Designed miniproteins, single chains, continued (3). Designs and how they scored, part 105

Each design is a single chain, and the fold is of that chain. pLDDT is the mean over its residues in the fold that is shown.

## One batch from the design tools (miniprotein)

Design m11885
Fold by ESMFold2-Fast:
Structure m11885 (fold): chain A 90 residues (1-90)
Amino acid sequence: SPLSERVKHIEDLTKMMIENTRKGLEELEKKGDFDSLREALEEAIEQLEKIIAELEKLLPKLSKEDQERVKELIKDIRAEIAKLKKKLKK
């Protein structure tokens, strides 16, 4: 369905964004560019929180199978946000 395709698209984009963000953060950390690192962490957290909000809005409209997939994705995104927030406190 169009909603299932939208969920898959958000999932794929989210995974790619997380991977790209991790690589960018590692490079900034190695360079000691702590101001750019802080800004990148804050931006990544904001983007991931917006994705959760979109997924939660879609959740009641989805099939049971897609609801389970989306709930797992939200859990993974929340775990990533928690890791990024820990880096901000260092």
Scores: mean pLDDT 84

Design m11886
Fold by ESMFold2-Fast:
Structure m11886 (fold): chain A 74 residues (1-74)
Amino acid sequence: AADEIAERAAELAEQKAKELGHTDIVPQAREIARAGAHALYHEYQARGRTVTDEDVERIAEAAVQSALAFAEEK
């Protein structure tokens, strides 16, 4: 379940990065998205909540933004 949600977030992050023309950040965006999805899943499970498709979409968007910001520092 957690791994499934994490992979979905990574796939969305890859798609969003490619749509922006930034294929160079895809590996980093995928990794950030997986980590974020795992963290959110564990937090929500502790509170008796379910991660939604909307949550996954936001994680993917945040991951792309973070990967872009990190790349711009170099």
Scores: mean pLDDT 81

Design m11887
Fold by ESMFold2-Fast:
Structure m11887 (fold): chain A 62 residues (1-62)
Amino acid sequence: FKPGDIVRALRDYTAHTPLELSIKKGDLLKVLEVLGDHYVVAQNLSTGERGIVPAAYLEKVE
């Protein structure tokens, strides 16, 4: 992933800390920042909420 990518949630993820973002399967998000190999900062396009999400829960939209 890279900043500006539009991605889709492959499954539900529940935030475990205040810095993380909860997502639902099928949500569309914009990647804001890549944090190492396994996490991104993303914004949910439906809610406007931002936070850290595991990259493994996301796929790029073509």
Scores: mean pLDDT 80

Design m11888
Fold by ESMFold2-Fast:
Structure m11888 (fold): chain A 83 residues (1-83)
Amino acid sequence: MLEKEAELALYLAAASVSLLAASRGDKSAYEKAGDYYEKAAEIAKELGKLELAKELYLKAAEAYDKAGNKEKAEEARKKAEEI
């Protein structure tokens, strides 16, 4: 398995690619970007990078809002507040 820092980098890259796809018309890619930012935030939290984890949960919330998934957006914001 990849080390957690490598996993963090891969999820951040995947989120960026998904945001690019979403900006080009694939609205479903916003939800994927949110999912990838959430995974990245969880790994950042495990690595003790709490400020980064909070930022990534907020980015996940923004992506979910753009996807129209208000429930996931609210959950991601709540996770950011808990850090």
Scores: mean pLDDT 84

Design m11889
Fold by ESMFold2-Fast:
Structure m11889 (fold): chain A 68 residues (1-68)
Amino acid sequence: MKELEEEIKKKIEELEELAAQSTDPEVKEGLLYVVKEGKEMLKNKASEEDMQAFLETADLLIESVRAY
């Protein structure tokens, strides 16, 4: 559990950095929305399954933004 929490925190930091670097308001808003979801997940003690799903979604989003 704690390892997943650390991974989510790292992904939140990556998403925040991408949002800060983004010049597209829509992309920035989307990244910040996922950051908010990750923070709420940590606060609400989401299941390991939900945390893993978040990490997969975050990775896909990061890859998509980098390709754009």
Scores: mean pLDDT 79

Design m11890
Fold by ESMFold2-Fast:
Structure m11890 (fold): chain A 80 residues (1-80)
Amino acid sequence: SSFDEFLEELVEAIREAKSPQEALQRVTSLMVNSPSISTDERVDRAAERVVEELRERFPEQAEQLEAAVESIRRSLISRI
């Protein structure tokens, strides 16, 4: 599905990122500009997947990254 493809795109963006800041910039751009983020459920699933991958890739900054993703999630839901 297009949503599963989008989740893979988010994961690849994080894996290819050279820093936590680059990873956040990439996933923020993807989530804000994606037509796949059309329901609260899809926002939640994308945020969960992003947090999971960020924790694995950048464990030292996991708390700060999770807070940033939660901010993005809330912003996207308020727009729906």
Scores: mean pLDDT 84

Design m11891
Fold by ESMFold2-Fast:
Structure m11891 (fold): chain A 76 residues (1-76)
Amino acid sequence: MMPKGMKQEEVEELKELMEKYKAEYGPDLPALLAFARDMLEKLRAAGVVSEEEAALAEAALAAAEAAGEALDSDGL
């Protein structure tokens, strides 16, 4: 389930960066999704993730976007 080719240290730094961005962008879901897509593209270009893994992550991002839209339209 972890992307192959990444060191444990890089994964930890990535998580820390995501937490920081969540704190800064918390109310702006589109900005967070754009950041995640940009990171996925960079990881794919660097060969850190496979095309298959990238496609799965992209599908997950699309699902999160759809879920966020549904919550915004009629969410509590």
Scores: mean pLDDT 63

Design m11892
Fold by ESMFold2-Fast:
Structure m11892 (fold): chain A 60 residues (1-60)
Amino acid sequence: EKRRELERRAEELRQAVENIREQAEAQSRLSPSLGPDVQQKAEEAIRRLEKEAEELLRKA
């Protein structure tokens, strides 16, 4: 049960990461002035999600 939940969560996180990347790229294109800030926030969010997934897998 827990293994299935972890695997499903990891897949959901991967999908969220892709969605965040696409949104950041679109926003950066529309607002070059805000691009670096948007990119930084997106990268931080992605890194956090990836770290959380890795920690869960490590405990599994």
Scores: mean pLDDT 76

Design m11893
Fold by ESMFold2-Fast:
Structure m11893 (fold): chain A 70 residues (1-70)
Amino acid sequence: SAAEEAIRALPRETQLRMLAALTLALEGKSQREIAEELGVSPATVSRYLRLGIELAGSLREAARLLLAVL
């Protein structure tokens, strides 16, 4: 799918950080808490979550799709 192709085109490090951000968001963590845990900016967390929703329609489906391509 186009979503799988888009995710597969990302660097592996980005795929792993994006999966971690999505997982923490599904656990109820705020963007600030996720940013602190991953060592990235809150803006980067926002980009990961937004990209996930754009590609897969939901955070849960985005996490599932990332797990399938990793």
Scores: mean pLDDT 84

Design m11894
Fold by ESMFold2-Fast:
Structure m11894 (fold): chain A 66 residues (1-66)
Amino acid sequence: TKLIISGDLSPTELTGLALRLMGDPRLEVKIVGDQTLEVTGDLSEEELNALVKELESDPRVKVEVV
């Protein structure tokens, strides 16, 4: 599964989010733009839905499932 995470985040906030996501060994995280992360991993639909909801709890953050 692939997620594109984008938003109006500062560099510090983006780095913090990337480090948090990299804590899960099933996830590969790449910074692909100034305010954009690409996350790939083998997540169940339940885990994926939970992660998307957590990320979208910040109104500045947008998540696209690819």
Scores: mean pLDDT 78

Design m11895
Fold by ESMFold2-Fast:
Structure m11895 (fold): chain A 59 residues (1-59)
Amino acid sequence: SMVEELRRQAEEHRKRAEEYKKLGDEYKKISPAKASYYFAQALKHELEARRLEGQARRL
């Protein structure tokens, strides 16, 4: 169902956010600019996960 597809996509975005947070943390001492990019990507994926969950709830 569309609800199941949206929930799976949301879960994938959550996993991506965790991966980007880890990369951001690893790069903090090496390249602050690269770390900032990864943290921004993590936030983007978290917001997408929330949007997809919201969409699934409306269906």
Scores: mean pLDDT 88

Design m11896
Fold by ESMFold2-Fast:
Structure m11896 (fold): chain A 70 residues (1-70)
Amino acid sequence: KKLREEILKLIGEILRLIGDIIELERKKEEAEAAGKEEEVKKINEEIEKLKEELKKLLEKIKELEEELNK
């Protein structure tokens, strides 16, 4: 079923985004420890953008799962 393939592909994209968010959170902790407030702010903005992308992918998976159950 094509819907199952689409869901698996989206899961792969989600895992990649989670990895990117984890890496940015680590960089944020390093910047906080170094007292670099401007860098922390910049990293927070990047994390927020990735979280928005993650939210959209999760919503799309939910829609595909609803379609699969119809």
Scores: mean pLDDT 81

Design m11897
Fold by ESMFold2-Fast:
Structure m11897 (fold): chain A 58 residues (1-58)
Amino acid sequence: ASLEELQEAARRSDAAGARAAIAGASPEQKRTAGVLALAEALGVSQEEAERLMRAGAP
């Protein structure tokens, strides 16, 4: 799945759609998409999402 599709799903609060797209992605895409999707889903900045990812939060 594309990064754009992941971000759009996250923006709609479509957690199931975002997870499905992430599951099919490469490791690099998963990391980038995870940060962006987490930021959109939680309403936080990308920097905060990266901090949460480093702390081991999903």
Scores: mean pLDDT 65

Design m11898
Fold by ESMFold2-Fast:
Structure m11898 (fold): chain A 115 residues (1-115)
Amino acid sequence: AAALEARLREAVRLAAEDRRRVLLVFHSSAPAAEEAARAAAEEARAAGADVVLTLRASELPRLAAAQAALDRGRDNAAIADAQAAIHAVLAELAPGLYERARAAGHLAILVFGAE
């Protein structure tokens, strides 16, 4: 957990301070979501993203709320709940830097649910 949190914090810092194009891809434990996340990460790297991290939400205790939302479904409400939980965790892990990265437009987040 600590190593993944450190990687997330560094990715946010690179977007906020070093103006790197960063994509964070979060996915449920479903195999289809993992495959979609992998495809999106490869496409982002091909398009010139500087840093791409893919994360199973279940691997971070802080993302338990996001995982629970994704396990309920992949409709717009479930994805919105998962995104809100992820935004809250990133703001907690990298206070000030996360807001700067978002304002700069250098940090993008993708979320893939079940099926």
Scores: mean pLDDT 81

Design m11899
Fold by ESMFold2-Fast:
Structure m11899 (fold): chain A 68 residues (1-68)
Amino acid sequence: SPELQALFKEITAVLEDESLSDEEKRKRVEELLKKLEAVMRQEGYSDEEIELLLRIAKQEVEEALKKR
């Protein structure tokens, strides 16, 4: 999905933005993850698929933040 890929790209861009604090990054990523869930539901993904992808995304976010 182009919409899902755009949201993942936005999450990556937020995490790589050195001008943002870790707190700002967490807040923006939380909002983007909510949008990601909404888009997946609109596109007909199952609750199981949404749960799996959100778990992976949250793990990647925590690892990126720990690296700083």
Scores: mean pLDDT 80

Design m11900
Fold by ESMFold2-Fast:
Structure m11900 (fold): chain A 115 residues (1-115)
Amino acid sequence: GEEESIEEILERLKSEDEEVRKLAIIELYKRSEDPRVIPALQDVALNDPSRRVRLLAVRALAELAKTDPRAIPPLQEIALNSPDPEVREAAIAALRELSKTNPEALAPLKEIEAA
């Protein structure tokens, strides 16, 4: 079948249509083996104009972090530096949940709690 390229999915994150960007996040989550996916989700979580889209990107990173520790530093960055308190709290909540099963989430969580 015709599969959309990672470059095409990344370009859809720039769409004026919020629903197109949300679908692109879901497709990126399915393509998590590509090294461009986690950085793209971090950028969306910090910078997308829609809170709903930013929160969806945090949720995608949180799910990836259950099996890929490379998603943990992006969650820490979002928790420390997002201008949106709801987005920061979502990232903090994700790190707290991850810390129950993944010791790699403990140091980021302590740094956030000290900030």
Scores: mean pLDDT 86

Design m11901
Fold by ESMFold2-Fast:
Structure m11901 (fold): chain A 65 residues (1-65)
Amino acid sequence: VTKVVAASIQAVGIGVELGIEVKVKYVDDTLEVYLYGATEEQKKKFKEKLKEISERLGLKIKVHE
């Protein structure tokens, strides 16, 4: 659960930095991340940062566009 909280905070923080609305849900050991109003460039940068978080924390993350 600590990893989920850390990943959720970081995902929302990245969204704020990139100007993207982000919602997160934790379902079946996966952090489901929803992006709203993002451009393709913003989505790419967001996914790159989330991949690093996923690898660092050993947490499955799925991005919904």
Scores: mean pLDDT 80

Design m11902
Fold by ESMFold2-Fast:
Structure m11902 (fold): chain A 84 residues (1-84)
Amino acid sequence: LTEKQRLEAELALEEMAVSVAKLILKNKLSEKEKEELIEFLEKVKKRAEELAKRAKELGDEELAKRAEEVAKEAEELIEKLKKE
């Protein structure tokens, strides 16, 4: 795999992780389940931010924007979980 192909694959996994978190959020969650989901999403956010940096280093602006959107979505879900 090229570096770009590896980044695209890693980003696709993080996009799937956010989608799964959105699905889980449709259920009524206990406080412990909310804490676990927040921890999961914080890790997703951190990995997405790192992918954005790597994409920028390669000059791939589209891939960087996708990774930034994943990080933003993860952050929004974390805030929703903490407030609700």
Scores: mean pLDDT 86

Design m11903
Fold by ESMFold2-Fast:
Structure m11903 (fold): chain A 116 residues (1-116)
Amino acid sequence: SAGEELKKKVEEALEKLKRENPEVTAVSASVTELDGRLVVNAGAEVAGFASAEEAERKAREVAERIGKILREAAEETPELELVSLRTLVGEVREREVDGRRVYSATAAAVAELTLK
């Protein structure tokens, strides 16, 4: 299906993002069909930062990159039209590792698509 093809393209691009960015520790994508629309949720976790501000900045950068991945995957799937795209950054989390505080955040993008 067009949704399965879209999911595969998104997952491949996210795995490449993770390989090329050591601060990206996890990636995920889901595609849900709802009322004749496809909703794509793609996300990543960024971790290993010395400050909350650095974690949030990197999460914003990664969220924008995920948004571009969703837009490009939609453009490469001719049966689908991109209706909306938004990027999100989650709350910064802190953890103590070997007596030092390390920070992480989540980055995501959500796309709605329709069949042409």
Scores: mean pLDDT 88

Design m11904
Fold by ESMFold2-Fast:
Structure m11904 (fold): chain A 82 residues (1-82)
Amino acid sequence: SELEELRAELRERVEAGEISREEAFAELLRFEFPEATDEQIEAVIKAWSSASEEEQEKLEEAVKNGLPSEEEALKKIGEVRK
């Protein structure tokens, strides 16, 4: 799918040092949620960047169901820690 191709491209660019992991995730969120504000995307990235790899995977899965608020993102991260 186009989303899977974008995800693969962004991963390659991060590994090459062309963009940060935060920038790659921001581009992915903008692709999936073109109506989202920069403020909403930044809130999710802030929660994501403070998270462990396992917590980041949980948050990425959560965004498939819609763009979470900062509070919702932190709650999803908290579910991994239990």
Scores: mean pLDDT 74

Design m11905
Fold by ESMFold2-Fast:
Structure m11905 (fold): chain A 77 residues (1-77)
Amino acid sequence: MKLEYEVVLLILYYKSLGYSQAEIAEILGLSVSTVSRLLKNAEELLKKVSDEVLEKFIEKLNVPEELAKKIREMRKK
């Protein structure tokens, strides 16, 4: 089971690798509409996550620095 913010991070990670929303949905066992909804609400969902938790998941997934920077910017007040 994944928490919503972890799922959003995985979606952003796979999207950065060039996967389509349909391919990401298949990989994660989600519907395409769920992937689309989570991407549209990514900024709001990531804003609910603490910096410590976000950095831990970025490190665990070896997220590229360009994507990590974009995710951090989306969370800024």
Scores: mean pLDDT 75

Design m11906
Fold by ESMFold2-Fast:
Structure m11906 (fold): chain A 90 residues (1-90)
Amino acid sequence: EAEKLLEEAIEELEKAAEAAEKGDGETALEHLDRAIELLKELEKKGVEIPVSTYFLLLVAKVSLDMGDYETAAQSARAAKELLEKTKEEL
């Protein structure tokens, strides 16, 4: 189940990045918030999420609030890459 939640979080971050690249900040934020909820569930199950992942998600959210969709997309993709590495180590 933990691996499946991690896969869902990775998918949500990809959707957030795609929405941001299209200039759809509202949809991007919805997917970022879903990814964050999935990461909270993973931590409750004992999965260690790198703190840098949360930092990148914070940068993505702040960038969306500022209308910087390019930085938001890049930060979401970077967070996704960190989660993909976490999955390979499970």
Scores: mean pLDDT 86

Design m11907
Fold by ESMFold2-Fast:
Structure m11907 (fold): chain A 71 residues (1-71)
Amino acid sequence: SMETAIEDLKKALEALTKLGNVAAALKGIEDALKHIKNKEAIELLKKAIEAIRAGDLEKAKKYIEEALKLL
């Protein structure tokens, strides 16, 4: 559900911001993508995954926050 996706993205954002747990953040985004049908939100979350893998956690946070605004 969309509510599940929002919860998973909030957990991913917390994993990046408070825990520094990149693996948990990636899992949260991947789990959220299973419940999201909004194409713009999906594109932002794919950019967040790329940013995480590049080590740009601030950019990743911004993409997750922008995706949340669309949900």
Scores: mean pLDDT 85

Design m11908
Fold by ESMFold2-Fast:
Structure m11908 (fold): chain A 67 residues (1-67)
Amino acid sequence: QQQVVDDTKSKAKKIGPVVYKGFMDAMSQKTISDMMSVMGKSLKKAGVSQDTASDLVNGVKTAWSYN
């Protein structure tokens, strides 16, 4: 659903450019494992809290599954 993609993208933009780039890079991955790795690395680099990181990862997983 486009709404989940847009919502997750907006959340990533709000956190900052590192997380937004990580979201865009994650969405281009061919496997869920690579997507999770790319997104997790960007969230850790940005110093995002575990709760916020978990929320974004779940959003990215859902958005990626619609591609």
Scores: mean pLDDT 77

Design m11909
Fold by ESMFold2-Fast:
Structure m11909 (fold): chain A 61 residues (1-61)
Amino acid sequence: METRTMSIDDAVDWLADLGLADRSSLPSLKQSAEIHGLSPYVKVTITDDGTVLVSLLEAKP
C-alpha cells in the first residue's frame, strides 16, 4: 500500500505515469475543482491489489 498527499494536478500526472488515471475519480474531481476555480490537495492511496482511492482535501495537512 502506498499513500501520498499532493496537488490534484500532481496526482493526475502521477496516476497517468502509472497507467491508473482512468481507475480513479481524479478526472471528475479535477473538473469540479476547475469549475470552482480551485486547485485542492488530494490524498491518493494505491492498495496492494491495485485499487486507487482518492480523498479530496481543502489544504495540505
Scores: mean pLDDT 68

Design m11910
Fold by ESMFold2-Fast:
Structure m11910 (fold): chain A 55 residues (1-55)
Amino acid sequence: GHMEELRKKALEGAITLLKSGFSEETIIQYITRESGLSEEEAREIVEEAKEILAK
């Protein structure tokens, strides 16, 4: 659904921004503003992106 699409796009964005050296706080704020997701959802997405990159 549209929520899954927003979450996937936010996750891809979080991965890209983490690779670019942005802070977690900046990324959470960006996702919240850009995607309209809650701060809690944005934080969860950033944690998931960090797990993906830690391989």
Scores: mean pLDDT 81

Design m11911
Fold by ESMFold2-Fast:
Structure m11911 (fold): chain A 71 residues (1-71)
Amino acid sequence: DELTERIRKIMEERLPELTARLRAAGASDLTVDPETGELVATLAPDATPEQVLRAAEILREAQRRAREEAE
């Protein structure tokens, strides 16, 4: 699927920026799922509920923007 491949490339190019934003929100690691092109964040075991919600918001926003750019 050309759309999925474009999304994956956009997300991979933005990994450094997104990693920095997510680490500020309490995520300790960030990867791209090779099957879906989605970002997967690993949160610190002691992450607060606010950090969890902020990380989820950042991931959803990034995925939405990548999809819009790919279209």
Scores: mean pLDDT 72

Design m11912
Fold by ESMFold2-Fast:
Structure m11912 (fold): chain A 57 residues (1-57)
Amino acid sequence: GDAATQAAGERAAAGALEAGRLLGRPDQGEKGYRMAKEGWEAGDWEAMEAGARLGGG
């Protein structure tokens, strides 16, 4: 994607990690971050969103 899409992906991954820590679920946040980061790096937007939802939801 373009720079804006890449920035959104990075923020989604960081948000998942932060949400997990704030909710006392750092393992879920780290898992969500990893999934989102791997999806973002592979250009897999669906995997990136799934990771973000796992960490933040």
Scores: mean pLDDT 68

Design m11913
Fold by ESMFold2-Fast:
Structure m11913 (fold): chain A 74 residues (1-74)
Amino acid sequence: LEERILELLGKAHEASPLMALTAAEIARALGVSRSAVRRALRRLEEQGLVERIPGDPPRYRLSEKGIALYRERK
């Protein structure tokens, strides 16, 4: 699931730099539960690959490290 989230957020970044997605938007795009997405996002954030942007609801985007990995694997 982490791999699929990185790919989705990478595509979002390519379409619009600084674009950030909610857990609900990620869940809808990938066809998975919001709870599964939140757990995967927590792991990616712990790895420094994803940044949480405070808000109601919070939004997520690739960190600089995450962008570098996405570009390397593409």
Scores: mean pLDDT 79

Design m11914
Fold by ESMFold2-Fast:
Structure m11914 (fold): chain A 94 residues (1-94)
Amino acid sequence: MEEAEELIRRADELYRQALRAIEQGKYEEAAQLYREAARLYREAARLYDRAADEAEARGDLERARELTLRSVALYIRAIGLEIDAELAEEKAKK
């Protein structure tokens, strides 16, 4: 879980940098930052998926559910950031 939390912290920082790049009209830089953040969120989601499978194997269904919901939320966030990256790339082309 510490590894997943570190990936989330790094992704959150990249997301903040992407927002600042958008505010400055640096759309190409923002697109790259959004994609890097999405990649880290997907990696964190995979770690939570694995932890959920381990909890389920031990019969800890409540913990498995909690970890699965965390994983799903991270995948949804990553998809949203990939969309944001595509939109930023279109703006960069003008």
Scores: mean pLDDT 89

Design m11915
Fold by ESMFold2-Fast:
Structure m11915 (fold): chain A 100 residues (1-100)
Amino acid sequence: MEALIEQAKADPNSLIHSIDPTEGYRGQGVTITGKGFTKETKVLLVDSAGNVLEAEVIDATETEIVARIPEDAPSGTTLQVQAVTPDGKKGLPLPFLIKE
């Protein structure tokens, strides 16, 4: 009777494999490649101060997301990009540089 406890031992599931481009401007579209994506997957950008911004998901397949960098994102800095599925699964974050 340990099914729920054994599920807690699952290895971290990496949702994001790559981001292209790895740098861009506010309002720019970026392509995120990975696995386990759904049409309701969220893309979050986290700055060095711990502020969380949500990117607009334009299109999503099971292996690719096209997201738009928020217009209110800080420029000239690197943000951590994280994917979150609607069931709360998170991938390892990848860096993305917001250009001025």
Scores: mean pLDDT 72

Design m11916
Fold by ESMFold2-Fast:
Structure m11916 (fold): chain A 68 residues (1-68)
Amino acid sequence: AEAPSEPAPGPEELELYPEEDRRALLAEVIELFYQGMDTETAARIVDLIVAGDLERARALMEEVRKKL
């Protein structure tokens, strides 16, 4: 059958506030990367998101957006 036997726990994880914020930020990083963000900057932002420092990640994103 071309269907998953058990779906991913995505909907349950969405109930977690930090998971939802991280997912949104990661999507934004990917979008900026496609717009021409440097790999070094992207890696730093992702590392901050994974570490849970969302404020620092957002600050770096703003700086990248200004440079773009």
Scores: mean pLDDT 70

Design m11917
Fold by ESMFold2-Fast:
Structure m11917 (fold): chain A 98 residues (1-98)
Amino acid sequence: LSPEQEVEVLGALVAMELALARLALERGDEETAVESAERAARITREAIAYARAHGLEEAARELARDTAERLEELAKRAKNEEAKRKLLELAEEVREEA
């Protein structure tokens, strides 16, 4: 895969984890939602590091911003204050990469 294609694949994995987190929140499984969000944040950080190593700074910033925005939306849907706080912390961590 080219570096651009690798970043695209990693972005798709992030999107999948965030979709799973949303479904978990809809089912009231906030623990699973946080776990999926934590995996999304980790993959995002790894993808950003990879993108920057290959000169893809714009792709790195876009992935950071998009992931942070999606994590912030998950936090708005969370009913448990601890889960909401963790999702917002993950969003802030990822946003700092942009």
Scores: mean pLDDT 89

Design m11918
Fold by ESMFold2-Fast:
Structure m11918 (fold): chain A 57 residues (1-57)
Amino acid sequence: MSEEELLEQVQILLVILGFPKEKAEEIAKRLLESLSEEQLLDVAVVKEKAEEILKTM
């Protein structure tokens, strides 16, 4: 999967999980920098890390 495709998929997942749409792109970018591709496919890992990132915003 390309970085662009992965970024789009993670943004969609964040919105489905109830994260603010306005912050989803920034959270997704930080997730891509912090997590491996395998971790980005794990919904539980993505949710936990996204919550941590949101707390720092």
Scores: mean pLDDT 80

Design m11920
Fold by ESMFold2-Fast:
Structure m11920 (fold): chain A 67 residues (1-67)
Amino acid sequence: SNIVKATQLLVAGSILLAAGEYEEAIELYEEALKIYPTSEGYENLAKAYEKLGKLEEAKEYLEKAKE
């Protein structure tokens, strides 16, 4: 199902984020959000952008997470 695929991508992205692989985590989070957008997915994407110092992008995704 689409939810299962998106969840697996979010989990994989979070593992990469924990490993310091921020750009790779962003790629997986973006793919997950294209399949099934979630507030937690946007929050995780924002956190990855914050880790890269991309504060403007992080803010935009945090705003999407609040919707």
Scores: mean pLDDT 87

Design m11921
Fold by ESMFold2-Fast:
Structure m11921 (fold): chain A 86 residues (1-86)
Amino acid sequence: DELKKQAEEAKAKGDYYTAGKAYIELGKLYEKQGNLDAAIEAYEQAAEAYRKAYEQNPENKEPYKNALEAEVNAGILRLKQGVSKV
């Protein structure tokens, strides 16, 4: 709840790096709860936020790396979800 609000407020202010970090923590919480749909969405939101952070400062490659890691995490969960829902 607070993490989602923090992510949305950071995103609204254009602080995409903070938003990405908050979405990663939200994704981890949803994973612990077994809510794979919400975890996937949170990691995808993190990847989008980190890509926008990279676009704001392309000289800093850290957000681009973080975006790729978030995309990998979402992809792994999608594979697990597909297998579990067969």
Scores: mean pLDDT 82

